# Designs tried in a protein design run: designed miniproteins, single chains, continued (3). Part 34

Each design is a single chain, and the fold is of that chain. pLDDT is the mean over its residues in the fold that is shown.

## One batch from the design tools (miniprotein)

Design m9159
Fold by ESMFold2-Fast:
Structure m9159 (fold): chain A 77 residues (1-77)
Amino acid sequence: SEADRIVEKMVEAIKNNDKELFDKVLEELRRYAEKHGVDEAVRIVNEIKRKAGEQKLDVKKVTEFLKKAAELISYVK
């Protein structure tokens, strides 16, 4: 699904410290929130957080994602 692809790409971006992919996927998440609603976007954010924790990704990079995603989703309200 589109949601699963956003999750996988963001986890990859965080894992590889890929800023270009990170910014691109944040924009995809914003568009997903506009199309499907804030609650569905929050589910994607929670799934990214869960998978990042399982893969023991860098806590600082995950925190940066969570802050930027929250700010981005706030513009959709």
Scores: mean pLDDT 85

Design m9160
Fold by ESMFold2-Fast:
Structure m9160 (fold): chain A 80 residues (1-80)
Amino acid sequence: SEELVYRFVQKLAERMGKETDEAVRDALGVFVGALLEAHREGKSLEEAIAVAKEVVRATFDKDVADKVIAIVDEILKEVL
């Protein structure tokens, strides 16, 4: 639902605001942007998350991407 996407993005934005590693913070921002774009294209939340994870993996070094994906998965468990 739109409400679920909104809550997920809000928690991601809060986590990004607490991030002191600039590369991880930038990668979280890219994740949120890709997620919202995929959702606007009509993809389900599950599909949008998969696309956004792939964008982060393609854009950032593996250690940065792995940290961001771990943060995303933790927040997703809190929202679901």
Scores: mean pLDDT 87

Design m9161
Fold by ESMFold2-Fast:
Structure m9161 (fold): chain A 56 residues (1-56)
Amino acid sequence: MTPEQVAEEVRRRLLEKGYPDEVAEHAANAAKVSVTAGLDPETAIQAAERLAEILA
């Protein structure tokens, strides 16, 4: 999974859960950076979902 695909997946999941666009974008960007730095996609997605909970 590319960093771009991870960002899109995070954004999709958070919007489906009812998070605001701003929170979804911030979490998606964080996941993209994490995957680019070498974190596995699934861990990056899970961390981004937790970040969204903190930001909301």
Scores: mean pLDDT 83

Design m9162
Fold by ESMFold2-Fast:
Structure m9162 (fold): chain A 94 residues (1-94)
Amino acid sequence: MAEEEAWKKEVRKALDEAVKRGELSEEEAEQLFKLIEEIRPLVEQFLAAMNEEVQEKFRPQAQQLGQQVQQQQLKPVERLQRLKAFIQEVLASL
């Protein structure tokens, strides 16, 4: 779809530029692109499903994820993998 193609081009361009700067390997950029592609629709579903009950149920896991991102300085691929897993767990529990 045109909307889907537009954001994919933008994300791919940003990742390719990061590879050119030596910030990411080509393999890491490909993994990140796939994770972003998988996460984007999940984030939209997650935000649509979010209410007080869901927020309270998953608050401890969200806090733990936030702390790990800040304190452990996780690599971008690992950060997105954990975010995807968290969102999928929340959606599966609805």
Scores: mean pLDDT 73

Design m9163
Fold by ESMFold2-Fast:
Structure m9163 (fold): chain A 95 residues (1-95)
Amino acid sequence: EKVVITKPLFQTKVSEIIENVPEEFKDKTLLEVLNSPNSYKVIAELLYKIEEGKILGSTPEEEFYLRFLLHAFKQDTSPVAKKIKKEYEKIKKEK
């Protein structure tokens, strides 16, 4: 039920963290997805699972980074963050 990250978080493939990843992101690391255009739905699903505590860092530092990502996206008012927040709200309503 909970995913524990056993290697550096940003070098972990997103498909190891999220089950339903679009084909274009299946082989991408978390860092690559965060820097990719049109990754809004994947990032929203990641943030939703972090908020639910379904993704855990293997170290206190990685756990802090997961919580920091969630907090940063909730506070960001940029156009990119607004697109991610819209997808996040859709996920939250459907679950």
Scores: mean pLDDT 68

Design m9164
Fold by ESMFold2-Fast:
Structure m9164 (fold): chain A 74 residues (1-74)
Amino acid sequence: SMRDEMLARRLEAVQALRAQGRRGHATYLGVAAHDMIEDPSVTLEEFLAALDALLAAESLEEMIAIIRAWAKRR
């Protein structure tokens, strides 16, 4: 299902960031991705695009900016 794919991609992303020693990034991405999964207005396409943008963020500041921009869409 769409939800199962989203949950799997979130877990994989969180684990990848933790493996890189980016625990702060993992926490922020994990919370943001969970909020997206619980929002029925968010499509799989939007979720995957947001997840890719979060994973590409070099700094925690950049990641937080991406999360804030997403929140303003609601």
Scores: mean pLDDT 86

Design m9165
Fold by ESMFold2-Fast:
Structure m9165 (fold): chain A 92 residues (1-92)
Amino acid sequence: MTREEQLAELDRMLATLPEALAKARKAGDETAAAYYEAMARIYEALRDYFETQDFEALIERLREVAEALPDEEAREKLLREIEELEKLEKEK
């Protein structure tokens, strides 16, 4: 995929998250609401990274999102993905 295609997909995902978040909040599903808030932050961080190529800013924002996640399994999964991203960057 081109950067333009990746940015367009991130913009689409960001556009759908407010509706999903509003639905979760209306249902009183605090876990789902926190998840959609985290996804919005992740996609915004990725979008900024594609524009700026600032890898350190990306990692800092992803770690902040992970720390805010209420689900320990989701938090651990995101932290492992962050670690793998850091390893890939160092292997260049």
Scores: mean pLDDT 76

Design m9166
Fold by ESMFold2-Fast:
Structure m9166 (fold): chain A 77 residues (1-77)
Amino acid sequence: SELLEKLKEAVESRSDEEIAEVLKKYGVGDDETILALARTIKEALLHSESLEEVFDILKLSEEEKKKIKKALLELTK
């Protein structure tokens, strides 16, 4: 997937702290867990073959998936 490749490049070129800031902007996570969540999302993206696999690995609710997708798309800009 072209989108998956862009997302992998975006997270690989960003620090966990940079990813966490964008996630917070979209209302994902809390201050205590956001860095761990950012790291988990980065690892899932780098090791996945499809976006569906990423969301399966992350075990996210539908509401969380929507917010995370918006945050990740901002990283590609």
Scores: mean pLDDT 77

Design m9167
Fold by ESMFold2-Fast:
Structure m9167 (fold): chain A 59 residues (1-59)
Amino acid sequence: SMEKKKEEEKVFEAASKAGQETNAKIPVKEGDTEAASKVVQTANKAGEEEEKKLKEEKE
């Protein structure tokens, strides 16, 4: 449905924003693969939390 696509867009935007904010706070230096991995994981987690929030708001 159209609603699910809009929710996916919001989840993607939340993940992208969280990743950018985390990258700004944790300067990833060349060779620091651990820090880069944490930025990606934080972005993914933010997306999952936004998805849950959107589902709960429909209750």
Scores: mean pLDDT 72

Design m9168
Fold by ESMFold2-Fast:
Structure m9168 (fold): chain A 72 residues (1-72)
Amino acid sequence: MIKELLEEAKELERAARGARDQAAKLRQEAKQSTPEQAEVLNQEAAILEDVAKAHEEGARKLREQAEELLKK
């Protein structure tokens, strides 16, 4: 139970990190791109940042659930 929640949280945290890293690369590429291409890259980065935030929130909730189960 608790172990499964923590394992799922770790998977979400890894996915969030990957999305954050990819978004950072897109932001960096946008700085070196044409204005038109930069707009597309920044939009893609924003989507990945939102995905990362969703995964981070999911992981936080799973960790809170595990903590509540241990608390009482």
Scores: mean pLDDT 84

Design m9169
Fold by ESMFold2-Fast:
Structure m9169 (fold): chain A 80 residues (1-80)
Amino acid sequence: KKITLVKADGSKSEIEITEEDTIEDIVRKLKEYAGLSDEEAELLLRFFRKYLSDEEVVQLFLDSDVIDVELLLKLAKEYL
């Protein structure tokens, strides 16, 4: 499934999410397509692993049409 990423600067990109993806695959795609730093990618990886399984993260993205990457980073900082 293709989902839209809204980047920190307000620009948009698309990524393909599949049921075979892991948390690491999703974070890698976010880093590549949303322009996350290594530190931001590690923050999201820790946030997802703390609260969710691979299957749960994949399903959340598959159930979404748009992901606000800046909001996701803000939540990760607040709840870690």
Scores: mean pLDDT 81

Design m9170
Fold by ESMFold2-Fast:
Structure m9170 (fold): chain A 81 residues (1-81)
Amino acid sequence: MGLGVIARGLSAEQARELVEYLRSLGARVTVTPGKPTVVSGLGLSNEQAREAEEFARSLGAEVSVYPAPESLVVALSDEPL
């Protein structure tokens, strides 16, 4: 079973930094434009999801963590990327 990480309250710049971080971990990253803009990262290990959680917190995001069938990161930004 994986780890679900949800990050909120990111600026466009912070969301872009998170996207690049997730890609550096080898995640499959999708950015869906909208209000909010949704970033989804898949294909992470539980360790990588925890690292992403700490990185998002370091950016000032409000982060929630839940058990999930696979490890994923979702980030929400009210700003377009």
Scores: mean pLDDT 80

Design m9171
Fold by ESMFold2-Fast:
Structure m9171 (fold): chain A 77 residues (1-77)
Amino acid sequence: SMEEMKQLVEKAQEALKEAKASKDEVEKKQLLLQAVQNLGQAMLLYFADDPERAAALKRQVEQAVNALTEEIRKLEE
């Protein structure tokens, strides 16, 4: 729904603001991961009526999430 999309975008914006303010590399990347996940979900809801585009976008979001998760893992080691 439009309300769900709006809430996801707002959560992503808050996470990005916190990421920009953070001085901790791990926290910054965790907040960026949250922003990507929330924006990705909002975009999937936006393209719900276009299943091919939604599927392609889901793949791109999953790749970005995996890349950020791997970077966080390396920083915590």
Scores: mean pLDDT 81

Design m9172
Fold by ESMFold2-Fast:
Structure m9172 (fold): chain A 71 residues (1-71)
Amino acid sequence: MILEMMALGAARYVKKGDVEKAADLLSLSPESKKRMIEMVKQGVDPGKAVIDSAREDGLPEELIKALEEAL
């Protein structure tokens, strides 16, 4: 339930083009956030960049699945 709300909030930021706020809402590490921003800059889909960064940062699979469903 809480993880689902976090996923929905992060997905809304991604849809607005604000991937930095999505990363902050998910509490991604500074390293994962920086890598995610570079991925988006290189043309990677913002949703994919956020999901890949969340996985690399070790976030719960339940949260990652909710993000995939919301994006």
Scores: mean pLDDT 81

Design m9173
Fold by ESMFold2-Fast:
Structure m9173 (fold): chain A 95 residues (1-95)
Amino acid sequence: TEEYRKLALALSVIIKNAEEVYEEAMPILEELSKSKDEFIKKLALAAIYEIRKRLGLEVPDFPEEIKNIAENLSKLESDLTPEEALAFLKELLKK
């Protein structure tokens, strides 16, 4: 549960800083979207959806569940820096 909470907070930071972190974050998020953990997969897909939407990029039709997760991630507050958020995502890929 704590790892999922930390992931949600990190993704919130990445989403809010999308313009600055997009190029580094997207390959990591695409890899996380292939996770065997369904919850990690859904969180990564939600982050991809919201980032693309905020940057005015073409957005595929995502399920309503993913859109709802994206909205909830966008409302989270965190004191993490973008660099700390990216470091956490990279560490999660090693597990």
Scores: mean pLDDT 84

Design m9174
Fold by ESMFold2-Fast:
Structure m9174 (fold): chain A 84 residues (1-84)
Amino acid sequence: TQKEIEKLKEESKTDPVGALLELSRLAQKALTDGDWKSAKMFMEEINKLSKEYPEAGKKTAPSITASMLIGMSDNLINSGLLPS
């Protein structure tokens, strides 16, 4: 998780859109798996990178929002709190 964040932070120098989308994918996976600590770390990095690269942040915001909602929903279904 921390190593993935470090790698994506470096990659954001050349491809901030790609880095933000990959962070959102990792956060979605962490949310789906119930790994709240990793999900929080990925979301905090998304917030930091969106401030550093505001145009990339604006472009990716709808996709990031969708990823968070899907991950949360999948976790609730997997935990039996929501119907499939």
Scores: mean pLDDT 79

Design m9175
Fold by ESMFold2-Fast:
Structure m9175 (fold): chain A 99 residues (1-99)
Amino acid sequence: SEIDRLLEEMRQLFERIVELAGQVSEEVEERTRRLMEQFMEMVEDDSMPSYSILAFLMAITTDIVLAARRAGKEDIADQIVEIGREIHRLVLEYLKLRE
């Protein structure tokens, strides 16, 4: 189904962000995985407001971007911003299908 495809694509981008976070540090990787797992749970919760899901995604991406920049890894920060925008687009498509 279209919903299953969107969730699968989000999961793939989730794993890519976690991989990039691991290039910053093990602590950032562990924190990122936990936050992304919580994010996926929020996405799949039909009662969760769309603004809460999008705000949480922004908070996660901001956290990792700042951690990457503090570590002097601007290239990683830029990649995380780009992937975060892709996840945002997929979330909007997913939420549209829930209505």
Scores: mean pLDDT 87

Design m9176
Fold by ESMFold2-Fast:
Structure m9176 (fold): chain A 76 residues (1-76)
Amino acid sequence: GPLPSDEEIAAVAEELGVSPEAVRALVEKLRELRENRDERAKELAERMTQLLRNDDEEGVLALMREMAEEAREERR
């Protein structure tokens, strides 16, 4: 699927108060999750997309923490 343009990434990064590199890393991770076609990965990608569209900085960070915690749990 199409990646956001450099301009779109810069705009999102400015709104979230993070570096464009951080937004690129996040978009890359969401793409990887969607590509794996796991139902949970799709759910997380959709939630993240909605939070990014709404410029919900705290929601994005909370979802990233949730994803990190789930990844930690799955390493069993």
Scores: mean pLDDT 69

Design m9177
Fold by ESMFold2-Fast:
Structure m9177 (fold): chain A 98 residues (1-98)
Amino acid sequence: SEKDRELAIEFTAAALSLVAAIYENEKTDPKSAELVRKALEKLLEAMRAYDEGNVEEAIKHFEEAIKLLEEAKKVSKNPGTIETALEHVKRALELLKE
């Protein structure tokens, strides 16, 4: 479906942005990088839940990822890639709630 395609695009963009954020923050803001790694784990759990037909669990994991990214953003000196990932995760969550 169009919704599944849009969700896949937003998930992929979020995952790539999270990997970039880990790389960029690893040396300068290790606490931020750790929070982003946890957010990536939650994003992967969300996709697994969605693939298994558990939309409620997918939403829960996306909301957990958002909280972790908001925390990571607050302790990062270079929050741009984290902000990009956050927007893609939020977009995916809105698609799930439609």
Scores: mean pLDDT 84

Design m9178
Fold by ESMFold2-Fast:
Structure m9178 (fold): chain A 85 residues (1-85)
Amino acid sequence: DARVREALERAVREFIEELEKKGVKILSVEFLPVRDGIATARIEVEENGEKVTYVVAARISGGTLTVVTAREGEIAETSRRELPP
């Protein structure tokens, strides 16, 4: 549980840094409780004068970290990485 929360916090931090590099304004970040081994965060941003919500979800399965990033109403983008032992 602690590992998936930490992995989500790192993924959210990296995602926010990438958005800020593109000039996107971060409005809010909400971390939701871990459910069924999945940690989830909601990120509200302002892009081109429009309020947009992103959802980031992280899961660890078989030593692999899976991170899913989705803009509300769009297809989810998925990344996978192996965690160090």
Scores: mean pLDDT 77

Design m9179
Fold by ESMFold2-Fast:
Structure m9179 (fold): chain A 89 residues (1-89)
Amino acid sequence: GKEKLRKATEEAVKKLEEVLKETENENIKEVIRQIIRLIRESTEKLINDPSMTDEQLEKAAEQIRKESEEAVELIKKGEVEGSEIAPFK
């Protein structure tokens, strides 16, 4: 449970950091940094929640993976407003 969530988070952050390196637009860079922060904060909160089951943590890991892939595709498409890509909570 927790290990899978940590791995999914690190993979998601790595993908976003790669996109950040390719980005020249400072506003988009700040949005990517905000997404990375939100993903890390959400993961830490879930890992530190004693009520979370392994099944719930695995579902969270899959959700982080899916949402990070969607965020990367939206950024690459070049049609993302900063306020639109902060859904990770």
Scores: mean pLDDT 75

Design m9180
Fold by ESMFold2-Fast:
Structure m9180 (fold): chain A 98 residues (1-98)
Amino acid sequence: AVAPSQLVVLTVRLDPSVAPADVEALAQRLAGLENVRSVSIGPDGHSILLTVETQEQADAVAETVKQLAAELGFKRLDIQIHTYDMSVERPLSYTGPP
């Protein structure tokens, strides 16, 4: 069992004119990428959050997002990349889910 100590999160902000079904379709396509660990749609219905393991993977996924969004007719999008450390302190117990 190998647990990553660091995760990179991309937040994709889509144009408000994009239909919810198209946002969901983009999220589903992104979930199929080899480097993407998780995908979720943000509470505003026009944001997609993805997680990857490295910043290099995040950059590659960001370019793929831009291509797919353009193919689906999305006119404007913003991509934010944030790195999160999963290990913030020494654990007292060795059991439990991530």
Scores: mean pLDDT 72

Design m9181
Fold by ESMFold2-Fast:
Structure m9181 (fold): chain A 66 residues (1-66)
Amino acid sequence: HMEELRERARKLAVEAGIVTPEEADRLLSRVKNEEELERIVRVAEMAKDGTMTLEQARKAIEAIAA
C-alpha cells in the first residue's frame, strides 16, 4: 500500500544520500499517489547506482513532490 511504498522511498533516498530523514519526511508527505512514490524510488535507485548525481536526484524528487 501507499505507506509501505512511502517508507521504501524514504529509506532509499536517505541511504543514497539525497536527503536527510527530516527532509525526506517533509518531501514525501506532499506526494499524493503511488505512481509518484514509484518514480521517487526509481530516482533514488539511479542515484545509488551512480547513474544520476545526488544533486540531480534531489531536484527530481523535489519536482515530483511539488
Scores: mean pLDDT 82

Design m9182
Fold by ESMFold2-Fast:
Structure m9182 (fold): chain A 80 residues (1-80)
Amino acid sequence: MSIEEQAIQLLMEVGATELALVIFKKMNDQEGVEKAIKELEELKKELEKLYNDPNLSDEMKKQLKEEIKRVEELIEEVKK
């Protein structure tokens, strides 16, 4: 399996977790919000690990860097 396909799969998981966070917020489910944030923290670590892989394309690295920044901002907004 290509490293690019792994990056795409990870980005899809991040997107699904971000959507879950939005749904939990609308439902006023604080426990769901906290679980989604913890999952985003773990996914962010995986994004950072993949970003440091020398076999990943520059284009995909750019996408990962932008998503890492967005995830970090979202975690900070919800936790603080």
Scores: mean pLDDT 82

Design m9183
Fold by ESMFold2-Fast:
Structure m9183 (fold): chain A 70 residues (1-70)
Amino acid sequence: MKSEIAAAVQDFSLEVSELLQQSPKEKHADMRKLALEYAGRVEEAKKQEDLEAIKKIGQDFKAEMAKLNA
């Protein structure tokens, strides 16, 4: 369980970096603010060892990032 949670947290961090690199520079400030907010939520879920919460937070983050890029 702990190794799976660590992997999910790592995957979230990589996804954030990937999306920021693919996004227009003018949107980076808003996207970084969103990423910091969601990173905080992931850290709380990590403390609770809630793998499903981490996955859902990652999915919600992707949806919000897609809205910013529309």
Scores: mean pLDDT 79

Design m9184
Fold by ESMFold2-Fast:
Structure m9184 (fold): chain A 69 residues (1-69)
Amino acid sequence: STLLEPRVENRTFTYPSSTTDEEIREEVEKWQRDYIETTGRTGVVFSVEIQQLPDGRKRVTLTVIEPVP
């Protein structure tokens, strides 16, 4: 049990129905790389959820969990 709440950051992206899972993966990987380069933080945990919306669009929720030192 951690006495301190870890920092959790959520980012949501919406893509057209024509967007492939490969394109989503590339965008997510680019964002993760940019995050690490910009912040200098290592050892963060990334969680990715892809949801297909009723209108055919794809919603991607990216969660970043920063470890508590």
Scores: mean pLDDT 75

Design m9185
Fold by ESMFold2-Fast:
Structure m9185 (fold): chain A 98 residues (1-98)
Amino acid sequence: DDETVAEIERLLDLAVERFKEAAEKGDTFSMEVAATLLLMAVAIADNIAGKLSPEAKKRIYRLAAEKVREAYDLAQKAGNETLADSLRRVAEELEAKA
């Protein structure tokens, strides 16, 4: 489980890093693409979490919620309210599962 959790954390970190770059550029299209990639990473994490121990599953949901919250903050700072609202809702769902 620890190796799988570490791999999921790396995937989520890469997705958030891409989102930070897009937000810094202030390009709405780039932010939407980066958000889609982050949500795909979250979907992969969710699917894998269901196959792991309860402890590893909670760790994955906590990590995913943290990364989506970070993307939410970046979207808010960039003034993209629609994207921020979408990310906030995803973070709340992940937090409920953690």
Scores: mean pLDDT 85

Design m9186
Fold by ESMFold2-Fast:
Order: structure tokens, then sequence, then C-alpha cells
Structure m9186 (fold): chain A 70 residues (1-70)
């Protein structure tokens, strides 16, 4: 059975901060980043959705972050 978990961050971040946060979570939890999607929410805000999967494929983590455009 695959465990699916979701982490949602409501704070606005820069692209750099969002990517660094995803990398830190991946390192801390021992997960690989398999996909990163970016979706426009408004002209000044994007949602970054990162999919992280364990080496054995049994754990999936979806991380959602809000990115402020300059």
Amino acid sequence: MMEVEELVFDELMSYKEALEKVREIAKEKGLGITDIEVKEVSPSVEELIATLISKDGKKKLIVRLLVKLE
C-alpha cells in the first residue's frame, strides 16, 4: 500500500526559497524529487507543486507552495 502525504505552505515565497524548501524536505525525509509543476494562480502568484517519492516507491509526498512573482 502506498502512503500519500500532502504538505501545504500558505506563506508567499520567492522561487528560490520555494525550491530550497523542497530540496530541504527531500533531504530531511530521504525522498527523491520526481516532478515539479508550476501553475498560475494570479498574475503575481504561482503555485509550485513538487512530487517526492521514496526509493522503494512506497511513500509519496506532494508539497504545495505559493510563489510571488516579481
Scores: mean pLDDT 82

Design m9187
Fold by ESMFold2-Fast:
Structure m9187 (fold): chain A 87 residues (1-87)
Amino acid sequence: DEELLKLLSDEDPAVRAQAVREILNDPRSSDESKVFAVQWAATDESLEVRRAAYEALRFTRLKYSPELQAKLDLPFMRLQFEVLASE
């Protein structure tokens, strides 16, 4: 978990995108790590990283607890509008 969080600051956007996907798709990742990864990805300059977070969340967030879903709703909507506007 902490090792994946370190990869969120990697110089390669492909590495950061993969780290976001792994954190969001791993049921063993803490709620705090998922919130941190999404907030970090939402401010990333790379569209690849923001798209990775959006795509992972659109498939995984509904499987999360209601509390985690509530914490991710605003970051998800922000990512959705930004990513869809870039397509």
Scores: mean pLDDT 80

Design m9188
Fold by ESMFold2-Fast:
Structure m9188 (fold): chain A 94 residues (1-94)
Amino acid sequence: SREEKIEKLLRILEGLADELNIPEEEKKKLLEEIKKALEEENLEEAIKKVSEILEKTLDKINVPEELKEKILLGVENLVRYAYTGELTVIDEPP
């Protein structure tokens, strides 16, 4: 189940990279680095590593700040879902 959720997350990230027109070599490197970060057993460390990897790539391709923030938050929530099985609703206050 967790492995299946991680594979789905990686497919979502591949689709995102394609939409952002990230070059194939950069896309492959990004996905491999994120896959390695997702081997981390601790959720908060996994989120930190994934966020650092993704932010570096988004900065390198000059993604606008507002879009970068939305992507980082969305990916964090997907990582949380893969580890916990619970979906985070972003648009509703607690």
Scores: mean pLDDT 79

Design m9189
Fold by ESMFold2-Fast:
Structure m9189 (fold): chain A 100 residues (1-100)
Amino acid sequence: FEEKLAKIDKEAAVEKLEELVRKVPKSLSELDRKLLGAIEGLKSEDEGVALLSAYYIGEVLGELAKPYIKELEEILNDPNTPEIRKEAVAYALEKINSPA
């Protein structure tokens, strides 16, 4: 997962992730908008966006993402989720529950 993340076009992936965050209703808190936008990014067809979204949830949001663990588990348990995205979601869940 981390090796693939290092090879991603981070600038393009960040731009797409920010677009997903902007699509979340502005009536929600800024934190919830970032979390829901990143979770939507995990479902993106763009592998770079999905991997960056998992990294952002795990490393940047960390424990703040605990209310959304069920959403992450849903993605992990979806048989249509590609294996690399399951690894990315598992990484995010580990980081949420094991702050470094």
Scores: mean pLDDT 73

Design m9190
Fold by ESMFold2-Fast:
Structure m9190 (fold): chain A 74 residues (1-74)
Amino acid sequence: MSREREERDRLVDELVARLRRAGRFDAADYLREIRDSLTLEDAEALRRLLDRHPDLTAEQVRAAVEGIREHRAR
């Protein structure tokens, strides 16, 4: 548990830094705000999305998180 949480936090911080570097401060701030509600699997899925679309907006990140959670619930 603690290790997975630490890995999630590290990955989310990496994604936040990537978004800030791309000038997407709103998306970076949103990810930071919801970090504690994300699983490691959610963070990995977001990383894959950012690898394809490095300049996501906050609204696009929010929609992606919702989609990932819906997929996990099914």
Scores: mean pLDDT 80

Design m9191
Fold by ESMFold2-Fast:
Structure m9191 (fold): chain A 80 residues (1-80)
Amino acid sequence: SSEEELEKVLEKMEKSAKDILEWALKRGLSPELAVSLVEGSLEMTLSTLKVFAHDWTDEQKAKMEERVKAILEEIRKIAE
């Protein structure tokens, strides 16, 4: 179902965001630059999904936006 697809996409986005943050910090990027990299990646993915997920409801798109916002807040907390 589209709901199951949405949840799987969100889980992959969260994992990717955390992986990118970890990689950037290990490579010596400042926390500010690492967070900016993750934020840019998440915003690009969100914008792309909104264009191509034309079969998703407005409610599902709103849920995606709120989840992405929550992921970014978690990323900022991890980066300290």
Scores: mean pLDDT 83

Design m9192
Fold by ESMFold2-Fast:
Structure m9192 (fold): chain A 99 residues (1-99)
Amino acid sequence: EKEEKKKKIEELVKKLLEYIEKKKEELEKNKEELSEEEYEELLAGLEAQKEAIELAKKKILEIIENEATEEEKELMEHIIESMEKIVEELEKAEEEKKK
């Protein structure tokens, strides 16, 4: 079960990081339609999201490897559920683009 949770987290993080990279590419393509300030703020936001995702992955893996408190387990499950919902929303958005 620990290995299954680790794989699930790695796959969710991979999908989220791929989404952030895609957003950075879209931002670069639309750079001419944005002010320099708007571009820098949006880019900084994407970088902050990437750092938050990487930090969340590290913390969840630490919780899985170590004996976790009930509070840490609840936090971990909440983060996993949030990541799953984000990934599902992103997959639906990609399907709509294909129509």
Scores: mean pLDDT 76

Design m9193
Fold by ESMFold2-Fast:
Structure m9193 (fold): chain A 89 residues (1-89)
Amino acid sequence: MKKIATVEAVVKRDGLTAADIEKRILEANPKILKASAFAVGKPASAVLKVGDRVYITIIVEPDTTKEDIAKAVEEAGLEVVRISDLVEL
């Protein structure tokens, strides 16, 4: 059974798009199955800057922890503000 979580994060490097964030999160941990990033107040194609706010919906394998998710998001170039509870799908 898969799990879903929402991450609130802040961009900590210039030059990332939402698609770049999604790709980098997926590459950071094979237990992450899907990542969908939404930049607050920005179009999907926008090149993001340090301080931009991003919400990410993540679908993971059932044995994935919040720490696994936090590490993957940080490796993607963001600072984690909060991670929701993981809910079974």
Scores: mean pLDDT 86

